# Designed miniproteins, single chains, continued (5), part 20

Each design is a single chain, and the fold is of that chain. pLDDT is the mean over its residues in the fold that is shown.

## One batch from the design tools (miniprotein)

Design m16667
Fold by ESMFold2-Fast:
Structure m16667 (fold): chain A 65 residues (1-65)
Amino acid sequence: EEAIEEAEKRVEETFEKAKEISEAEALRQQGKTAIELGREYPEYAATFLSLGADYLRKGEELEKK
């Protein structure tokens, strides 16, 4: 559905902007955005929450280096 596609594009756009600062920050922001999208689109909450958790985990790994 168009709303979900737009939401995913917004997540990618956030990631691209954050990459200019830090790759770890980009992943963390993308993860938070995905979790928030899960709240905005309850019918896909499980998918977005899983995706968000994965991105947050990757961001943490990069921060620890």
Scores: mean pLDDT 72

Design m16668
Fold by ESMFold2-Fast:
Structure m16668 (fold): chain A 83 residues (1-83)
Amino acid sequence: VSQSDISAVLLELSNRLLDEGDPQVAYLASLYAFQAVGSDSLIRKLAQAKLNGDEKEYEEYRKKLTEDLRAAVRQFQELGLID
């Protein structure tokens, strides 16, 4: 899995989240894409599943990553770091 593959998957996720009405989560996903956060095993698994055409694993990892991102946004809101 290359950094380009990871960035593409994260940008796709960001666009999907923006369309679904989750702009803060979408922003965090895009930030991860631009920061080349390729060391996270879940992000790598998501990108690998996409390359393999494994829709079941792709959706499972996408759901897990989305929940992790939403939890991070919620934590930042609870700490008063985000409006």
Scores: mean pLDDT 75

Design m16669
Fold by ESMFold2-Fast:
Formats: C-alpha cells, sequence, structure tokens
Structure m16669 (fold): chain A 100 residues (1-100)
C-alpha cells in the first residue's frame, strides 16, 4: 500500500528519536544502520519518493555523525530541508568512506 506523505514534523521527530536510540548503540550497529538507511534512501529515490529518500539519507548522516561524536538532530533536519536527495546521498556515502 502507498504510504501517506511524510511531513516535516514527522521527519524531525524521527531524527530526534533516532538520536536517542543511537546513544545506546555500538559503533558497528551505528554503521550498519547508516548503511541500511542509505540503501533505503537510494530505493526511495529510484521510486521517485523524494521525501522518504531525503529523510532516510538524513537519518543515515545522523547515525554517521553519532559515530563521529558530532550528532545534532537540528542539523540533520536542516540538511533534509535544504539539500537535494542527490546531495544527501553523496554526503552519506562520503561519511561512510571516512569511517571505513
Amino acid sequence: APRPPLTDEEVLRRLENALEWAKGLTPEQLLSLARSHLEDAKRYYELGDERNAKASAATAILFLKVLKGEADPEEAFRLYKEKTVEELIAQAEKLIDEVE
């Protein structure tokens, strides 16, 4: 079934919840979740679902920033609002390369 359109309020709430959850995770779990959300972002992008693609990419960036000790959900939400899906995917891929 088609999912209802993702709202900006729901994206911010998901990013805040993701940060709270991430604080209890190991580095390996954070990297695994970041990769999973990046793959979700690419899949949504292929389907033309730009909102879910951007939300998933911003979440991947948030988990990678937690791994680096730099995470801020407001920054992740700002990236979701201001960046294209392609820019968010590229940033997440670059961050994964930096931690590998």
Scores: mean pLDDT 83

Design m16670
Fold by ESMFold2-Fast:
Structure m16670 (fold): chain A 84 residues (1-84)
Amino acid sequence: GSDDDTIAKYKEKLKKNPNSIFTHNNLAATYLETNQEDDALVSLGKALKLDENNGQTLLLLGLAKKKFGKTQKDVLKAYEEAEK
């Protein structure tokens, strides 16, 4: 499907399993590919809060730093502000 269809599919999966690191990482990857910075950081921050040592999350965090100049601290802040 389109990127919008992919995002919608993963959002539906999160309604059933809101703590799926796999689904949050896939959302973050899609947001990174589509240059949706704020949404990418929020999805990464949630995955990072669920497991700070997850290899896929850390890889995507490196890509967010390269693409947007955002650090792990920036990602965690974006997630914490969005969940208020």
Scores: mean pLDDT 85

Design m16671
Fold by ESMFold2-Fast:
Structure m16671 (fold): chain A 66 residues (1-66)
Amino acid sequence: SEEDYAALERLFAENLPITRGALRRLGLSDEQVDAILEKVDRDGSGTIDAEEYAWARAELARRRAA
């Protein structure tokens, strides 16, 4: 649901940089973690930093506006 996306967005903001291990600790499966990292981890570092998180937020806002 959109409420789940808002919860993830908040967790991302509070837990930067986000590692693969941090996402797994949130109860996400390996497949879900891979899908998130592939979309958000633009440089392939295996982590989500402040810049990647900012980009992901902008993309999410764009999709909501469309």
Scores: mean pLDDT 63

Design m16672
Fold by ESMFold2-Fast:
Structure m16672 (fold): chain A 73 residues (1-73)
Amino acid sequence: MVTEGQRLAIAKGIADVAAEAGVTFAPEVVAKMIEEAEKRLPEGATLEEAEKVGREVARKALALPREGNTIVL
């Protein structure tokens, strides 16, 4: 079961990638990224591992279509 701390770490990883790339992720994209990251987390994952998974999922999502600076589905 994913903890609130792990979910926040995933969200931080996503936010860091968005800031680095100068983009915003649409709410639907954020929701799907969090779901994918939660499914990828091993049991007993650290907050550092959760943040790393969030970053990996967000970098993959940078390939999705854009409307201006917003990444959409």
Scores: mean pLDDT 80

Design m16673
Fold by ESMFold2-Fast:
Structure m16673 (fold): chain A 61 residues (1-61)
Amino acid sequence: GAEEEIAKLEALAASVPSRSAAHVIARAGLHEARQLLEQGDDEGAAEAARKGLTAAQSAPV
């Protein structure tokens, strides 16, 4: 669910340097996912978090 995917993205953001491309991407994905959750869009929030996680994992460190 959205909470699980957001938790994975939060864990990744905490594990990378705060000024890395991975951190910037993870933070952007977290903002989008949380905004969608506030709107009641669980599916959109989960998708945004998963997309952010994949993009952050592929980013240079």
Scores: mean pLDDT 82

Design m16674
Fold by ESMFold2-Fast:
Structure m16674 (fold): chain A 64 residues (1-64)
Amino acid sequence: PLSPLQRHLMRLTREAREKLSDEQFLQFHAEVQRILDQGRREGWSTQEIIDRLEKLLQEFVKKA
């Protein structure tokens, strides 16, 4: 089964594809990977990672 984080990533990816340009989507995807890598390195909770990813999408949508 999909983890809560994986399910959330699928939803965020779909929403980003719908709301962002191709260029903005590539930048968003790179930032998502950076957050995931940092969260793993620093031991962030799943909820903290989810909250940061939601904020990231919101900021990208504002710039689009």
Scores: mean pLDDT 84

Design m16675
Fold by ESMFold2-Fast:
Structure m16675 (fold): chain A 94 residues (1-94)
Amino acid sequence: APSIEEQKAEFLGLAELAIAEFRSKGEEAAAQRLEDLVAQIQAATTEAEFRAKTREALEFLIAQLERLKAQGKATPRDLELLEAARRKLAELDA
């Protein structure tokens, strides 16, 4: 299995793309909250803390992307991020 540090790096890549997309749309509150969740994930020292905070961040990201989709504001990249976030959440539950 990947190390906790490898799993953090993979999530950081996804989160950075999502933060950039939110900021490009003026969704600053969503971008800021995701940055705060990323900081908590980076600070996690146990697998349990990492899993809990990553789940929270993925659920938040999915909710925001679904909101944008419902409002007709989702780009093709937002839909790709939504698919990636759902896949990561499913992997976390396995």
Scores: mean pLDDT 85

Design m16676
Fold by ESMFold2-Fast:
Structure m16676 (fold): chain A 63 residues (1-63)
Amino acid sequence: SLLERAIELAREGTLEGIERAGVLLAIAGHTDIVEEVSRLLREGVPAEEVGRHLAERARERLP
């Protein structure tokens, strides 16, 4: 699923992983998570921390 792939990419803890995960979340319709992640990155939160937050939020949306 797009969510499972996004979680794996976010768990890499890199900006590139977060960016790729964000694209998958947007395609899956979870724009609210993408907005949260974009805000955290703009505020200077470290990529590893943002990746953990994204993974947790995406995991909540799994069936």
Scores: mean pLDDT 86

Design m16677
Fold by ESMFold2-Fast:
Structure m16677 (fold): chain A 81 residues (1-81)
Amino acid sequence: ALGDASRYTNRAGDLVDTLSSMGHPVAPDLNGMVDRARSLIGDAMDAWSKGDFVSGNVLGIKAYVLAKETYDKAKEALEKL
């Protein structure tokens, strides 16, 4: 769901911002993943606005999976500090 994708994307972004403030070497790659998740959310919303609910749902799921993966990676990087 878009709500879950947005929540994980925002949480991942917060963790990645923390890693960036510490100069952590994985932060640039994780920032790229956050940006991609945001783009997928935008694409899903655009598809829904055009009445393409199937594509909107598929893109929303892709955004959720990527956002959760990014969050998990950012959390793991912080826990290894």
Scores: mean pLDDT 83

Design m16678
Fold by ESMFold2-Fast:
Structure m16678 (fold): chain A 59 residues (1-59)
Amino acid sequence: SEERRRRALERMLQRIEETLKKYDPNATLEDIIKLLEPFKNIPLAQELIDYVKERLKKN
């Protein structure tokens, strides 16, 4: 279901964010989108970008 998918993406995003912040302490969700943008031809990267954008708009 999309709910289970969303939870999986959330967990993946959390791990990616933690890893990226080790190299860029100022990394935000918006910065993560920009960092992933060159790889958007990779399905997982595009899905993560879309998820992050959706999450930002939720607020």
Scores: mean pLDDT 76

Design m16679
Fold by ESMFold2-Fast:
Structure m16679 (fold): chain A 94 residues (1-94)
Amino acid sequence: SAFQEEAIEELNRIFDRALARLDALREQARALGDQAAVDAVDAAIAEARKLREEYIEEIRNESDKSKIVSKVVAASLILIGMEFDIELQLEAAR
């Protein structure tokens, strides 16, 4: 449906922004010489890419608009949590 396609476009925008922020955090980790933090960001990027594919597939198989919205919101909250966890790890390394 048109709504599923719009939700997938929004999901892609959310993931693209989150991945760009994680890439920036990775460069901060490298500048600090914190290999453990670099490895943590790389793991978060890999998990975010996997999560993107899983949520796109779930939305394609969902006909309920409320459930589609809930999936987009859930993905957004997980990504916020990933970014926050990495930021806390970098702050602790300073």
Scores: mean pLDDT 87

Design m16680
Fold by ESMFold2-Fast:
Structure m16680 (fold): chain A 69 residues (1-69)
Amino acid sequence: DAAKLAEYQAMLQELRAKIQQVLQNPDDVQLLKDTVQTLRDAAKKSTDEVFKKALLEQAEYLEQKIAQL
C-alpha cells in the first residue's frame, strides 16, 4: 500500500530530524521533552507492536535522562 508506506516514511523522517536536534543540543531540556512527545505521538499512530514498543522505550529512556539533568 503506497499511501501507508509514504505516511510511514514521513513519520521516520520527522523522528530522524528530532534525533539530530537532540544530538546537537543534548542538554536542552525543552528539546528533550518535545522529542519525548514526538516519540509518544508516533507510537500512538503506529500499528506495528514491535515498533510501538521501541518508540515507547526510547521515550522512557529520554524521560529518565531529563530527570537526571
Scores: mean pLDDT 76

Design m16681
Fold by ESMFold2-Fast:
Structure m16681 (fold): chain A 58 residues (1-58)
Amino acid sequence: GRLVTVVAPEKSALLQRLGLRAGERVDAEELKRRIEAETGVPGDLAYALLLKEGIIEE
C-alpha cells in the first residue's frame, strides 16, 4: 500500500495518542482506519488535514 512518513507528530495530539513517532512509516489506509477507530472522525478528512499541515508526508 501507500506509505506515509510521520514528520511532526508533536504538532498533532491525535498522532501522539496513536503513539506515532517522527520518522515512522505507516500505511495510509491503516492510518485512516486507526484515526476513525480512535476519534470517530472520517479518516480521509483527518488524513488530508495532516498532509496539508505537513505533519505527515507521502
Scores: mean pLDDT 83

Design m16682
Fold by ESMFold2-Fast:
Parts: structure tokens; C-alpha cells; sequence
Structure m16682 (fold): chain A 55 residues (1-55)
């Protein structure tokens, strides 16, 4: 689905950002939490469950 493709792209970006010394693992987790919360307002329950599995 489009949501699965988007999640995969976000995971790739997450890994890329992790290479930067300026972003700690805790900060990356916070970014993911923000993304999940933003998507809650625009995603179906099924797509939200997929995101929560990744977290």
C-alpha cells in the first residue's frame, strides 16, 4: 500500500539521519513519535497499526 511505501521511505530517512552526530537515538525516537501522531489524523486504523508495529 501507499502507507507501507511511505513507512519504508521514512525508515530509510531515519537511518540516514542517525548517521548525523547532531541527532541522538532518543531524538530519533521522538521524531518517529511525532510522525506517528501526525499520521493518526490522516491514516486508516489499519495503516496506523502498521506504523505502531515499527515503533
Amino acid sequence: SAAQAWVAAQQAQFASVRSDEEVSPAALQEILDHLVEALRSQMTPEELKKLQEIL
Scores: mean pLDDT 66

Design m16683
Fold by ESMFold2-Fast:
Parts: C-alpha cells; sequence; structure tokens
Structure m16683 (fold): chain A 68 residues (1-68)
C-alpha cells in the first residue's frame, strides 16, 4: 500500500472536524482533535480494527468537549 497522501489526510481531517462541530465541539478543539485523529487513521490505514477504535475514541472525546 502506498503512503496515504497529504490531500487524503486533509480530507479526512475536514470530514472529522465537521462531524465534531455537528456534536457541538468548539471550532478550535474540533480542529485539533480532527487533525490528531486524521493522522492516527492515516498511520493505521491497513488496520480496520485499530481505525475503528481510533474513531470511537475520537467521538467519545468530542462528546466530552461538547459538554464543557
Amino acid sequence: MLPVSDDAVQTMRDTIRDDLLSLGVPEDQAEKLATQTAQQLAANADNDEKSKQIWDQTIKQGKQLAQS
């Protein structure tokens, strides 16, 4: 598998950020969490189980941030 392109990582980040914003996460925190998650997903693109765990943890963190 070729390395995930920077463009693909940016697209993932933007999608995750939008999902976090829809949960009520503040924009600055949503952007930081989305960037972190997109990088982790790109690093684990060949591991579906790990990718699901990363995403589930991100949504959990997003919900906690939205409640603050």
Scores: mean pLDDT 78

Design m16684
Fold by ESMFold2-Fast:
Structure m16684 (fold): chain A 85 residues (1-85)
Amino acid sequence: SSLLEAVKKAIEIVEKALEKVDPSLDEEITLGMMRMAYSIGLLSGDARWAAEMSIKLLKKGLEETTSPVLREALEEAIKILEEAL
Protein backbone atom coordinates (compact mmCIF):
# COMPACT_ATOMS: atom_id res chain seq x y z
CA SER A 1 0.00 0.00 0.00
CA SER A 2 1.33 3.42 -1.02
CA LEU A 3 -0.35 4.91 2.09
CA LEU A 4 1.50 2.49 4.41
CA GLU A 5 4.78 3.30 2.61
CA ALA A 6 4.02 7.02 3.21
CA VAL A 7 3.41 6.33 6.94
CA LYS A 8 6.71 4.40 7.11
CA LYS A 9 8.53 7.31 5.38
CA ALA A 10 6.94 9.82 7.82
CA ILE A 11 8.14 7.70 10.78
CA GLU A 12 11.70 7.60 9.30
CA ILE A 13 11.74 11.42 8.91
CA VAL A 14 10.65 11.92 12.55
CA GLU A 15 13.16 9.29 13.83
CA LYS A 16 16.03 10.99 11.95
CA ALA A 17 15.08 14.42 13.34
CA LEU A 18 14.85 13.09 16.93
CA GLU A 19 18.40 11.66 16.58
CA LYS A 20 19.66 15.24 15.94
CA VAL A 21 18.00 16.66 19.10
CA ASP A 22 17.75 15.55 22.73
CA PRO A 23 14.17 14.21 22.53
CA SER A 24 11.66 14.75 25.31
CA LEU A 25 9.63 11.85 26.72
CA ASP A 26 6.53 13.28 24.98
CA GLU A 27 8.34 13.28 21.61
CA GLU A 28 9.42 9.63 22.13
CA ILE A 29 5.81 8.71 23.07
CA THR A 30 4.49 10.40 19.89
CA LEU A 31 6.94 8.38 17.75
CA GLY A 32 5.89 5.18 19.58
CA MET A 33 2.22 5.96 18.90
CA MET A 34 2.97 6.48 15.18
CA ARG A 35 4.72 3.09 15.09
CA MET A 36 1.65 1.52 16.72
CA ALA A 37 -0.67 3.19 14.17
CA TYR A 38 1.51 1.83 11.33
CA SER A 39 1.45 -1.70 12.83
CA ILE A 40 -2.35 -1.59 13.32
CA GLY A 41 -2.80 -0.34 9.73
CA LEU A 42 -0.56 -3.12 8.42
CA LEU A 43 -2.33 -5.88 10.43
CA SER A 44 -5.91 -4.60 9.87
CA GLY A 45 -5.41 -3.46 6.26
CA ASP A 46 -6.77 0.01 7.18
CA ALA A 47 -3.98 2.07 5.62
CA ARG A 48 -6.19 5.19 5.49
CA TRP A 49 -6.81 5.08 9.27
CA ALA A 50 -3.05 4.65 9.89
CA ALA A 51 -2.27 7.69 7.68
CA GLU A 52 -5.03 9.86 9.24
CA MET A 53 -3.97 8.90 12.79
CA SER A 54 -0.32 9.67 11.94
CA ILE A 55 -1.32 13.12 10.57
CA LYS A 56 -3.28 13.81 13.79
CA LEU A 57 -0.28 12.83 15.96
CA LEU A 58 2.15 14.88 13.82
CA LYS A 59 -0.09 17.98 13.88
CA LYS A 60 -0.31 17.79 17.69
CA GLY A 61 3.49 17.48 17.84
CA LEU A 62 3.82 20.50 15.52
CA GLU A 63 1.62 22.62 17.84
CA GLU A 64 3.69 21.58 20.91
CA THR A 65 7.28 21.62 19.57
CA THR A 66 9.75 24.45 20.27
CA SER A 67 12.55 22.83 18.17
CA PRO A 68 13.06 24.29 14.64
CA VAL A 69 14.65 20.99 13.50
CA LEU A 70 11.68 18.94 14.73
CA ARG A 71 9.17 21.50 13.33
CA GLU A 72 10.68 21.16 9.83
CA ALA A 73 10.63 17.34 10.07
CA LEU A 74 7.01 17.26 11.32
CA GLU A 75 5.88 19.62 8.51
CA GLU A 76 7.63 17.43 5.89
CA ALA A 77 6.10 14.24 7.37
CA ILE A 78 2.59 15.79 7.32
CA LYS A 79 3.11 16.90 3.68
CA ILE A 80 4.14 13.38 2.58
CA LEU A 81 1.07 11.85 4.25
CA GLU A 82 -1.42 14.47 2.96
CA GLU A 83 -0.04 14.11 -0.60
CA ALA A 84 -0.41 10.28 -0.34
CA LEU A 85 -4.08 10.52 0.78
Scores: mean pLDDT 84

Design m16685
Fold by ESMFold2-Fast:
Structure m16685 (fold): chain A 81 residues (1-81)
Amino acid sequence: LSDTAIRAVGEAVHVLLESLAAGASAEEALRKAYETLEKYDLSPEERKQAEEIVRRVLEALEAGASFDEAQRVALRAMLEA
């Protein structure tokens, strides 16, 4: 991933976690995270990769992962992309 895509994913994951902590539904939190990605000048492929990473973070949280564990999922996925 480019530096721009890494920064975009980091901000989107932060928005996802904050939305969930504030009591938002998974759908609402994911929507807000995706809206955050739209603020960045990402290629279609970078956006697809970023959206996949955000989804993996949400899936980990829904499976009972802590916020710290979910952030590690995001970091690992960014390194693999």
Scores: mean pLDDT 82

Design m16686
Fold by ESMFold2-Fast:
Structure m16686 (fold): chain A 87 residues (1-87)
Amino acid sequence: SEVEKKKIKVVEDTANDLIARYASNPEVVKAIEELKEKLIELIKKGASIEELREVVEETAASLPADAKETILKVSDSMLAEIEKIEK
């Protein structure tokens, strides 16, 4: 659906920006790439915002404190944009 495509684009744009920001840290880049894939799969399955947030928090928990803070903050903005698309 067009709604699904818009949500996926928000995830891709957000993840690609984070990948560029952490390009010098391959461990963080890998975690962001895996998070992107998981979020896209969940969106295709019609997952709730809370389910998307849970996966973000699980990914962030595995990362160094600075990367964790940045990913959580950026992901909160991403999830807010996705929620607006549903209306």
Scores: mean pLDDT 87

Design m16687
Fold by ESMFold2-Fast:
Structure m16687 (fold): chain A 80 residues (1-80)
Amino acid sequence: DEVLEKIAEQLAYLAEIPFETALEVVKLMVENLDAPLEEVLEILREKFPETMKKMAEAFEVKEEDLIKALRELLKEELKE
C-alpha cells in the first residue's frame, strides 16, 4: 500500500531508523488500530524495543504519546 509506504518512509527519515523496520511498525499498528492503546504499546515494545526508544528520542516525546499520534494519523489516512 503506497500510503503505508509513504508514512513508513517519513517515519524512517525523521527517526533515523531503517525503512523496513518503520514499515513493519506501521503495518502492526494498522492491524491493531481498534486495540486498546496499552496493548498496542506492549506489542511494539516487545517486538521493536530499540526502535521505540529511538523514535521517542527523535521526536522528544514519550512512547505512549508517539503511538497515539501515529495511530490517529493512520486512522485519518485509512478512513473507510
Scores: mean pLDDT 81

Design m16688
Fold by ESMFold2-Fast:
Order: structure tokens, then sequence, then C-alpha cells
Structure m16688 (fold): chain A 53 residues (1-53)
């Protein structure tokens, strides 16, 4: 089944967290202001994961 657009965005943010480095943090910051709460949480977790690398 095709995922929801929100689910696709969350998956993309999680992938950026796994593969990304500190240079990805500015790319993730706009998503902290996203209208969808789940997207905002995914962005927060992605930034936290990158900071732990």
Amino acid sequence: AMPDTVEQLIEALEQIARDGNKDAIPVLEPFLKHEDADVRLAAQRAIEEIKQK
C-alpha cells in the first residue's frame, strides 16, 4: 500500500537521521515548525540522533 504523505515525510526524516551528519541539522530545522505534530516529532528525533553521532 502507498504510505500517507506524512508517513513518507517521517520516513525521509528518519533516513536523513541515519545517513546524515551535523550539516543536515539546518535542513531539518524547518520541519520543527511543520503543521503536523508527527512530522515535528520526527524532526526533533532526527536532530537528536545526528547530535549523538
Scores: mean pLDDT 77

Design m16689
Fold by ESMFold2-Fast:
Structure m16689 (fold): chain A 78 residues (1-78)
Amino acid sequence: SVESQVSAALFTVLSRESFKPAPGQEVSTAVALGKKLISEFRLPQSAVGALSAEVAGAFGLDAGGRAEVEQALRAYLS
């Protein structure tokens, strides 16, 4: 499933690299990670919802932060 593909991609990258955002940079760091996952794993636009949820969860983002990540990733793939 798309969800399984997203979870596997995120786990793979986080196992290789540490993503510790500075205070106030959680959304921008989440967007950067999301763009990296899209490019490295060739994730389709249909994966953006699941990807935004997983990355937002990993960084402790609220609903507003998640929505901002999703908007940025959709724009990136447009």
Scores: mean pLDDT 84

Design m16690
Fold by ESMFold2-Fast:
Structure m16690 (fold): chain A 105 residues (1-105)
Amino acid sequence: MPEVRVVGLSPADGAVVTAGEPVTVRVTIRASATGRVRVRVVLAQDGEVLAEAEREVEVAAGRETTVEFTLTATGAPGEYTLLAVAEWADGSAGDAAAVRVRLVA
């Protein structure tokens, strides 16, 4: 079965981000086959989504691919979860990684 894995997520767990400022989110994926992967990033607090972005990318077997997103979080200071999900465009397999980030004014 072709696999896709999230092998890197930036910013790292415990990162501090400033409200209203753009933050660059980098998701690094590794695929076992060549094809198209859908990568989605979600910034959420207590189950509510504050920001999200999604891209489809071409991947090559055995190679790492880094996908960049720019997110702007507008909200109250506090702890948020940054979730990255990568799945084959056909939905056949996927992987996810999550980190905690702190939003400050």
Scores: mean pLDDT 84

Design m16691
Fold by ESMFold2-Fast:
Structure m16691 (fold): chain A 95 residues (1-95)
Amino acid sequence: MVTPEQSAEAEAKVRELLERVGEDEFALALAAFAASIFGTKTPEEAGKATRDYYTKVLGLSEDLAEELGELAARGFARHPAEVAELAAQAAPPAA
């Protein structure tokens, strides 16, 4: 369970990272995370899983979560080979 204060801090950090690393690099990172953690294999799956994670688990605003989902889908579409490599390396948690 995440508190409103933790959600606000996470949202601020996400906005800072997007501003600092740039949209394309952040999009690839989001797509790689979705593939590694959720096993997503298409841009649409990556976008949906990312949006659902950031809004339901971290409590980010729906607007920001949708933007992050769209970025993840775009990163997956632009860098499918890199995302596939990361998905292949990310084994399910052994614990």
Scores: mean pLDDT 74

Design m16692
Fold by ESMFold2-Fast:
Structure m16692 (fold): chain A 63 residues (1-63)
Amino acid sequence: EESEKLRELIDKYLNTSDPEEQAKIRKEILDLLKKYNELPMTDEELEARVDRVVEAWKKEKEK
């Protein structure tokens, strides 16, 4: 399931303290979100989407 890979990447992102690794993981999350979304998005829109997905995952994990 595509959502499983996304959850693993977000979990890695939240547990990473190295800004270089964090940027790499963030890029992989962006690439997955582009694959889910058939329309082109601006970098600003993609960043806002990453933040929303990370927030949603945090709420899901707080169960």
Scores: mean pLDDT 70

Design m16693
Fold by ESMFold2-Fast:
Structure m16693 (fold): chain A 139 residues (1-139)
Amino acid sequence: VRLATREEVEAALDILTSPDVTPEQIKEALKEAEARPLDAPDSDDPLVNAVRTLIRASQSEEGRRLLFDLLVERLTKDPSAIDKIEPLLESKNPNLRKVVLFALIAVGVGEGLRDIVERMLLTLPDEEVDAFLERLKTG
């Protein structure tokens, strides 16, 4: 599978965080993006293609690190973009959910702990992440 480039991920985030894009439009684009195979031709909708680019990036460790770094940078500079990124937590793709969740955590804990959060994203098995989230829900 072709790796998403830094330029492709940055362009996708620019589309998602555009002032004229709403969280509801991102939820709809996510549903459409996930209804199609990743190897399917591009959609006529740039927002759907942007979401598909993020899903492709999340499939590799290198892509997850890149997406994490770019999300943390963007959300730190523009906290209003958090509302547009949160819908991605509804993704059926566990790798995309994991990257988005840890990026949101990293923004919340601040720069001094960002490297620790990134290491956790890259090294923790999905089972341990799911167990951690379940424990937070139950107390």
Scores: mean pLDDT 75

Design m16694
Fold by ESMFold2-Fast:
Structure m16694 (fold): chain A 80 residues (1-80)
Amino acid sequence: SSLELLRIQLEIILQDAKAQPSDEAAQQVAIDSLENAIKSSTDEEQKKILSELLEKGKTESAAAFLEALEKKIRELREKI
């Protein structure tokens, strides 16, 4: 399903972010990955979720943004 693919993409983004040496570097890597995911997606539900996460990345602290990513991954696991 499109939501299963989205969950896998978000898990990869979070894994790459956690590999970074600082929370600020993690936030930037996740923002860049979300922007690329939005550009490549043709699914409107995926784009909406990705765009909401991207806005959090740009407006919230690194810690709050990474927590929002983890929460969205958990929500998608429960829905699928």
Scores: mean pLDDT 85

Design m16695
Fold by ESMFold2-Fast:
Structure m16695 (fold): chain A 61 residues (1-61)
Amino acid sequence: MPSEEEILEQLKKLAEEMLAAGTPAEVVRHALTQLIRREIEDPERAERIIAAVNEYIAELA
């Protein structure tokens, strides 16, 4: 199973690809938040990863 750091790196790469394709940052945030909550059973871990991904998306915008 991938580590939390490995999952975060994959999600950051996916966010970069979606933004590069012209997807609005708001849509990217929503899509990745839904994916994280669906795939990660631990709600505290999910919230940490969601926060980190959203912060990264904000830095790219």
Scores: mean pLDDT 81

Design m16696
Fold by ESMFold2-Fast:
Structure m16696 (fold): chain A 72 residues (1-72)
Amino acid sequence: MKEELEKKISELETQLRKAVENDDIEGLRKIAEQAEQLAKEAKSIGDENLYKRAESLARTARTAIEVIEKKK
């Protein structure tokens, strides 16, 4: 369970970097939604470290969307 959750968060972190590099707003929205779901899962199993990591990832994706939209 924990190893699977860590792997999913790590994969989303990689996807986030690519989406930011490509100004992919739709990809960033999906990443934010998935990161929010992983944060809920981490909280449900009591893993505060994974929860904070997933929450940070969701926040970063949301912020990236705002920055890209302001570039227009």
Scores: mean pLDDT 82

Design m16697
Fold by ESMFold2-Fast:
Structure m16697 (fold): chain A 71 residues (1-71)
Amino acid sequence: LEEEIRRLEEEALAAIAAGDAEAAVRALTAALEAALRWAREHLSPEEVAAAERQVAALRAVLAERVEALAA
């Protein structure tokens, strides 16, 4: 998980440096999905449900931030 997240973070940073906001958002979304897959494999059903709610909230904030930046 940590290595996959790090790779996706590097992809996001490279996309930001290139001015590709869409690529950056895709990489960040993939990182959240990787974290959720890890949670489903290693955590209890209750913890997975909590993680799913947190990921959904983070995705919503990300979408809102991107829309605000696009104006």
Scores: mean pLDDT 72

Design m16698
Fold by ESMFold2-Fast:
Structure m16698 (fold): chain A 82 residues (1-82)
Amino acid sequence: GPEPDVLFGEVVAVEGDVVTIRLARPAPWLKEGDRVLIRSPRLPAPVEGTVVEVLSDTEIKVRLARPTALRPGDLVAIKKLP
């Protein structure tokens, strides 16, 4: 299945259009420049983003394509885009 391309995590910080996400499981294949689609119960629709920094296998920074209501503590599902 597409399991390696789907990550679950929690927003730990929000600074403007950049969100820092702590992943539930390591994602060593994820790198800067990767495009992702983020889903959350707090979002009315999925939002696209770009990985701008990989802090560790379990912590990434993503720049969102549009403003969102995401805040620290929000749960997210992340899918890597082609």
Scores: mean pLDDT 82

Design m16699
Fold by ESMFold2-Fast:
Structure m16699 (fold): chain A 82 residues (1-82)
Amino acid sequence: MSLEELQKEEKEQSAKQVEELAKELLEMVKDDKKSVELVKEALKAVEEGDFKKASELMLKSGKTQKEVLLAVSGSILGSLAL
């Protein structure tokens, strides 16, 4: 139970941070529709704990890859993935 509560609290805190960062990232890349779609899919994969899928989607986004990867590698992934 303690482990599940810690994971839930950490996940909920990270989810709020992901939502705020996703909004900022979408504003920065809104002129590239394909990159926006890939970023959204990658962020959803991070929320689900599937960083492998997130990394693949970010790599396909090209230019957007650098912005999203910095945000994810900086703290979001560390908070969501065990």
Scores: mean pLDDT 60

Design m16700
Fold by ESMFold2-Fast:
Structure m16700 (fold): chain A 80 residues (1-80)
Amino acid sequence: DRLARLEELARRWLAGEDVAEVLAVELLALKRGLPTSNEALARLLAELTGTSVETAKRWLGQPILPERVREALREALRRL
């Protein structure tokens, strides 16, 4: 459930956890009408950053996203 996932991430972000970039990816996927799946989110990250889907899946499992990914997300969100 995409809404439940967003609510979980928002709660964690408000509690001071470093999940802002993951929350941003989920929000961008929602804005673009993409399904909430690890595969769909990884493909979105790969598209935005020019990386492989496998690398993007690894990033989604990390507590902190690489700076180049953060920059790409900031730019993509700015254009929405």
Scores: mean pLDDT 67

Design m16701
Fold by ESMFold2-Fast:
Structure m16701 (fold): chain A 86 residues (1-86)
Amino acid sequence: SAEREAEILAALALREAAELEAQARKHVDSGDLETAIALLERAIRGLEAAIRRVAELVGPDHPLVRELRARLEALRAEKARLQAEL
């Protein structure tokens, strides 16, 4: 079903974003803010693509889209915080 496909896509996108964020954190800890920001940008782009695809399957107001958008907003805030430290 479209809803099951959307659930799988959302889960994969969230897992990829979490992995990239974990890698970014290691680079922050080593003082490499530029690489950390680049990894967060990759996570943001992945979530933006996933939001578009999931919204097509289940509609823009679906809870899965809301969850992905909340995660996207959190990553954008983290990226902005790191950019302020440059």
Scores: mean pLDDT 91

Design m16702
Fold by ESMFold2-Fast:
Structure m16702 (fold): chain A 95 residues (1-95)
Amino acid sequence: PVVTTTTQDRVDVEGTVRESAPGVLSLTYTIVENVSPGDTVTATFSLRVPDPVRGYVWSPPVELKQQDENGSVVLDTPPLDGPIYILSVVKTTVT
């Protein structure tokens, strides 16, 4: 398993990243607050992914932000290079 740290955006969530199949990273999270069907939840995670991350894909797809060398946050989509700490933003509609 990879190391994850979760930061709440709208609800209190726990997130876990794991390699669910060779080269496939899965983000699993639990919404721990009450939500209604049709609600949209945004959760922000700080993640450390396994090395190497090149050639990995995400299931489900996630929007990733990582800091460049200047400390600026850039939006990036996997695959990513090397072991990095990333911010992952997952937007989910509750069904």
Scores: mean pLDDT 45

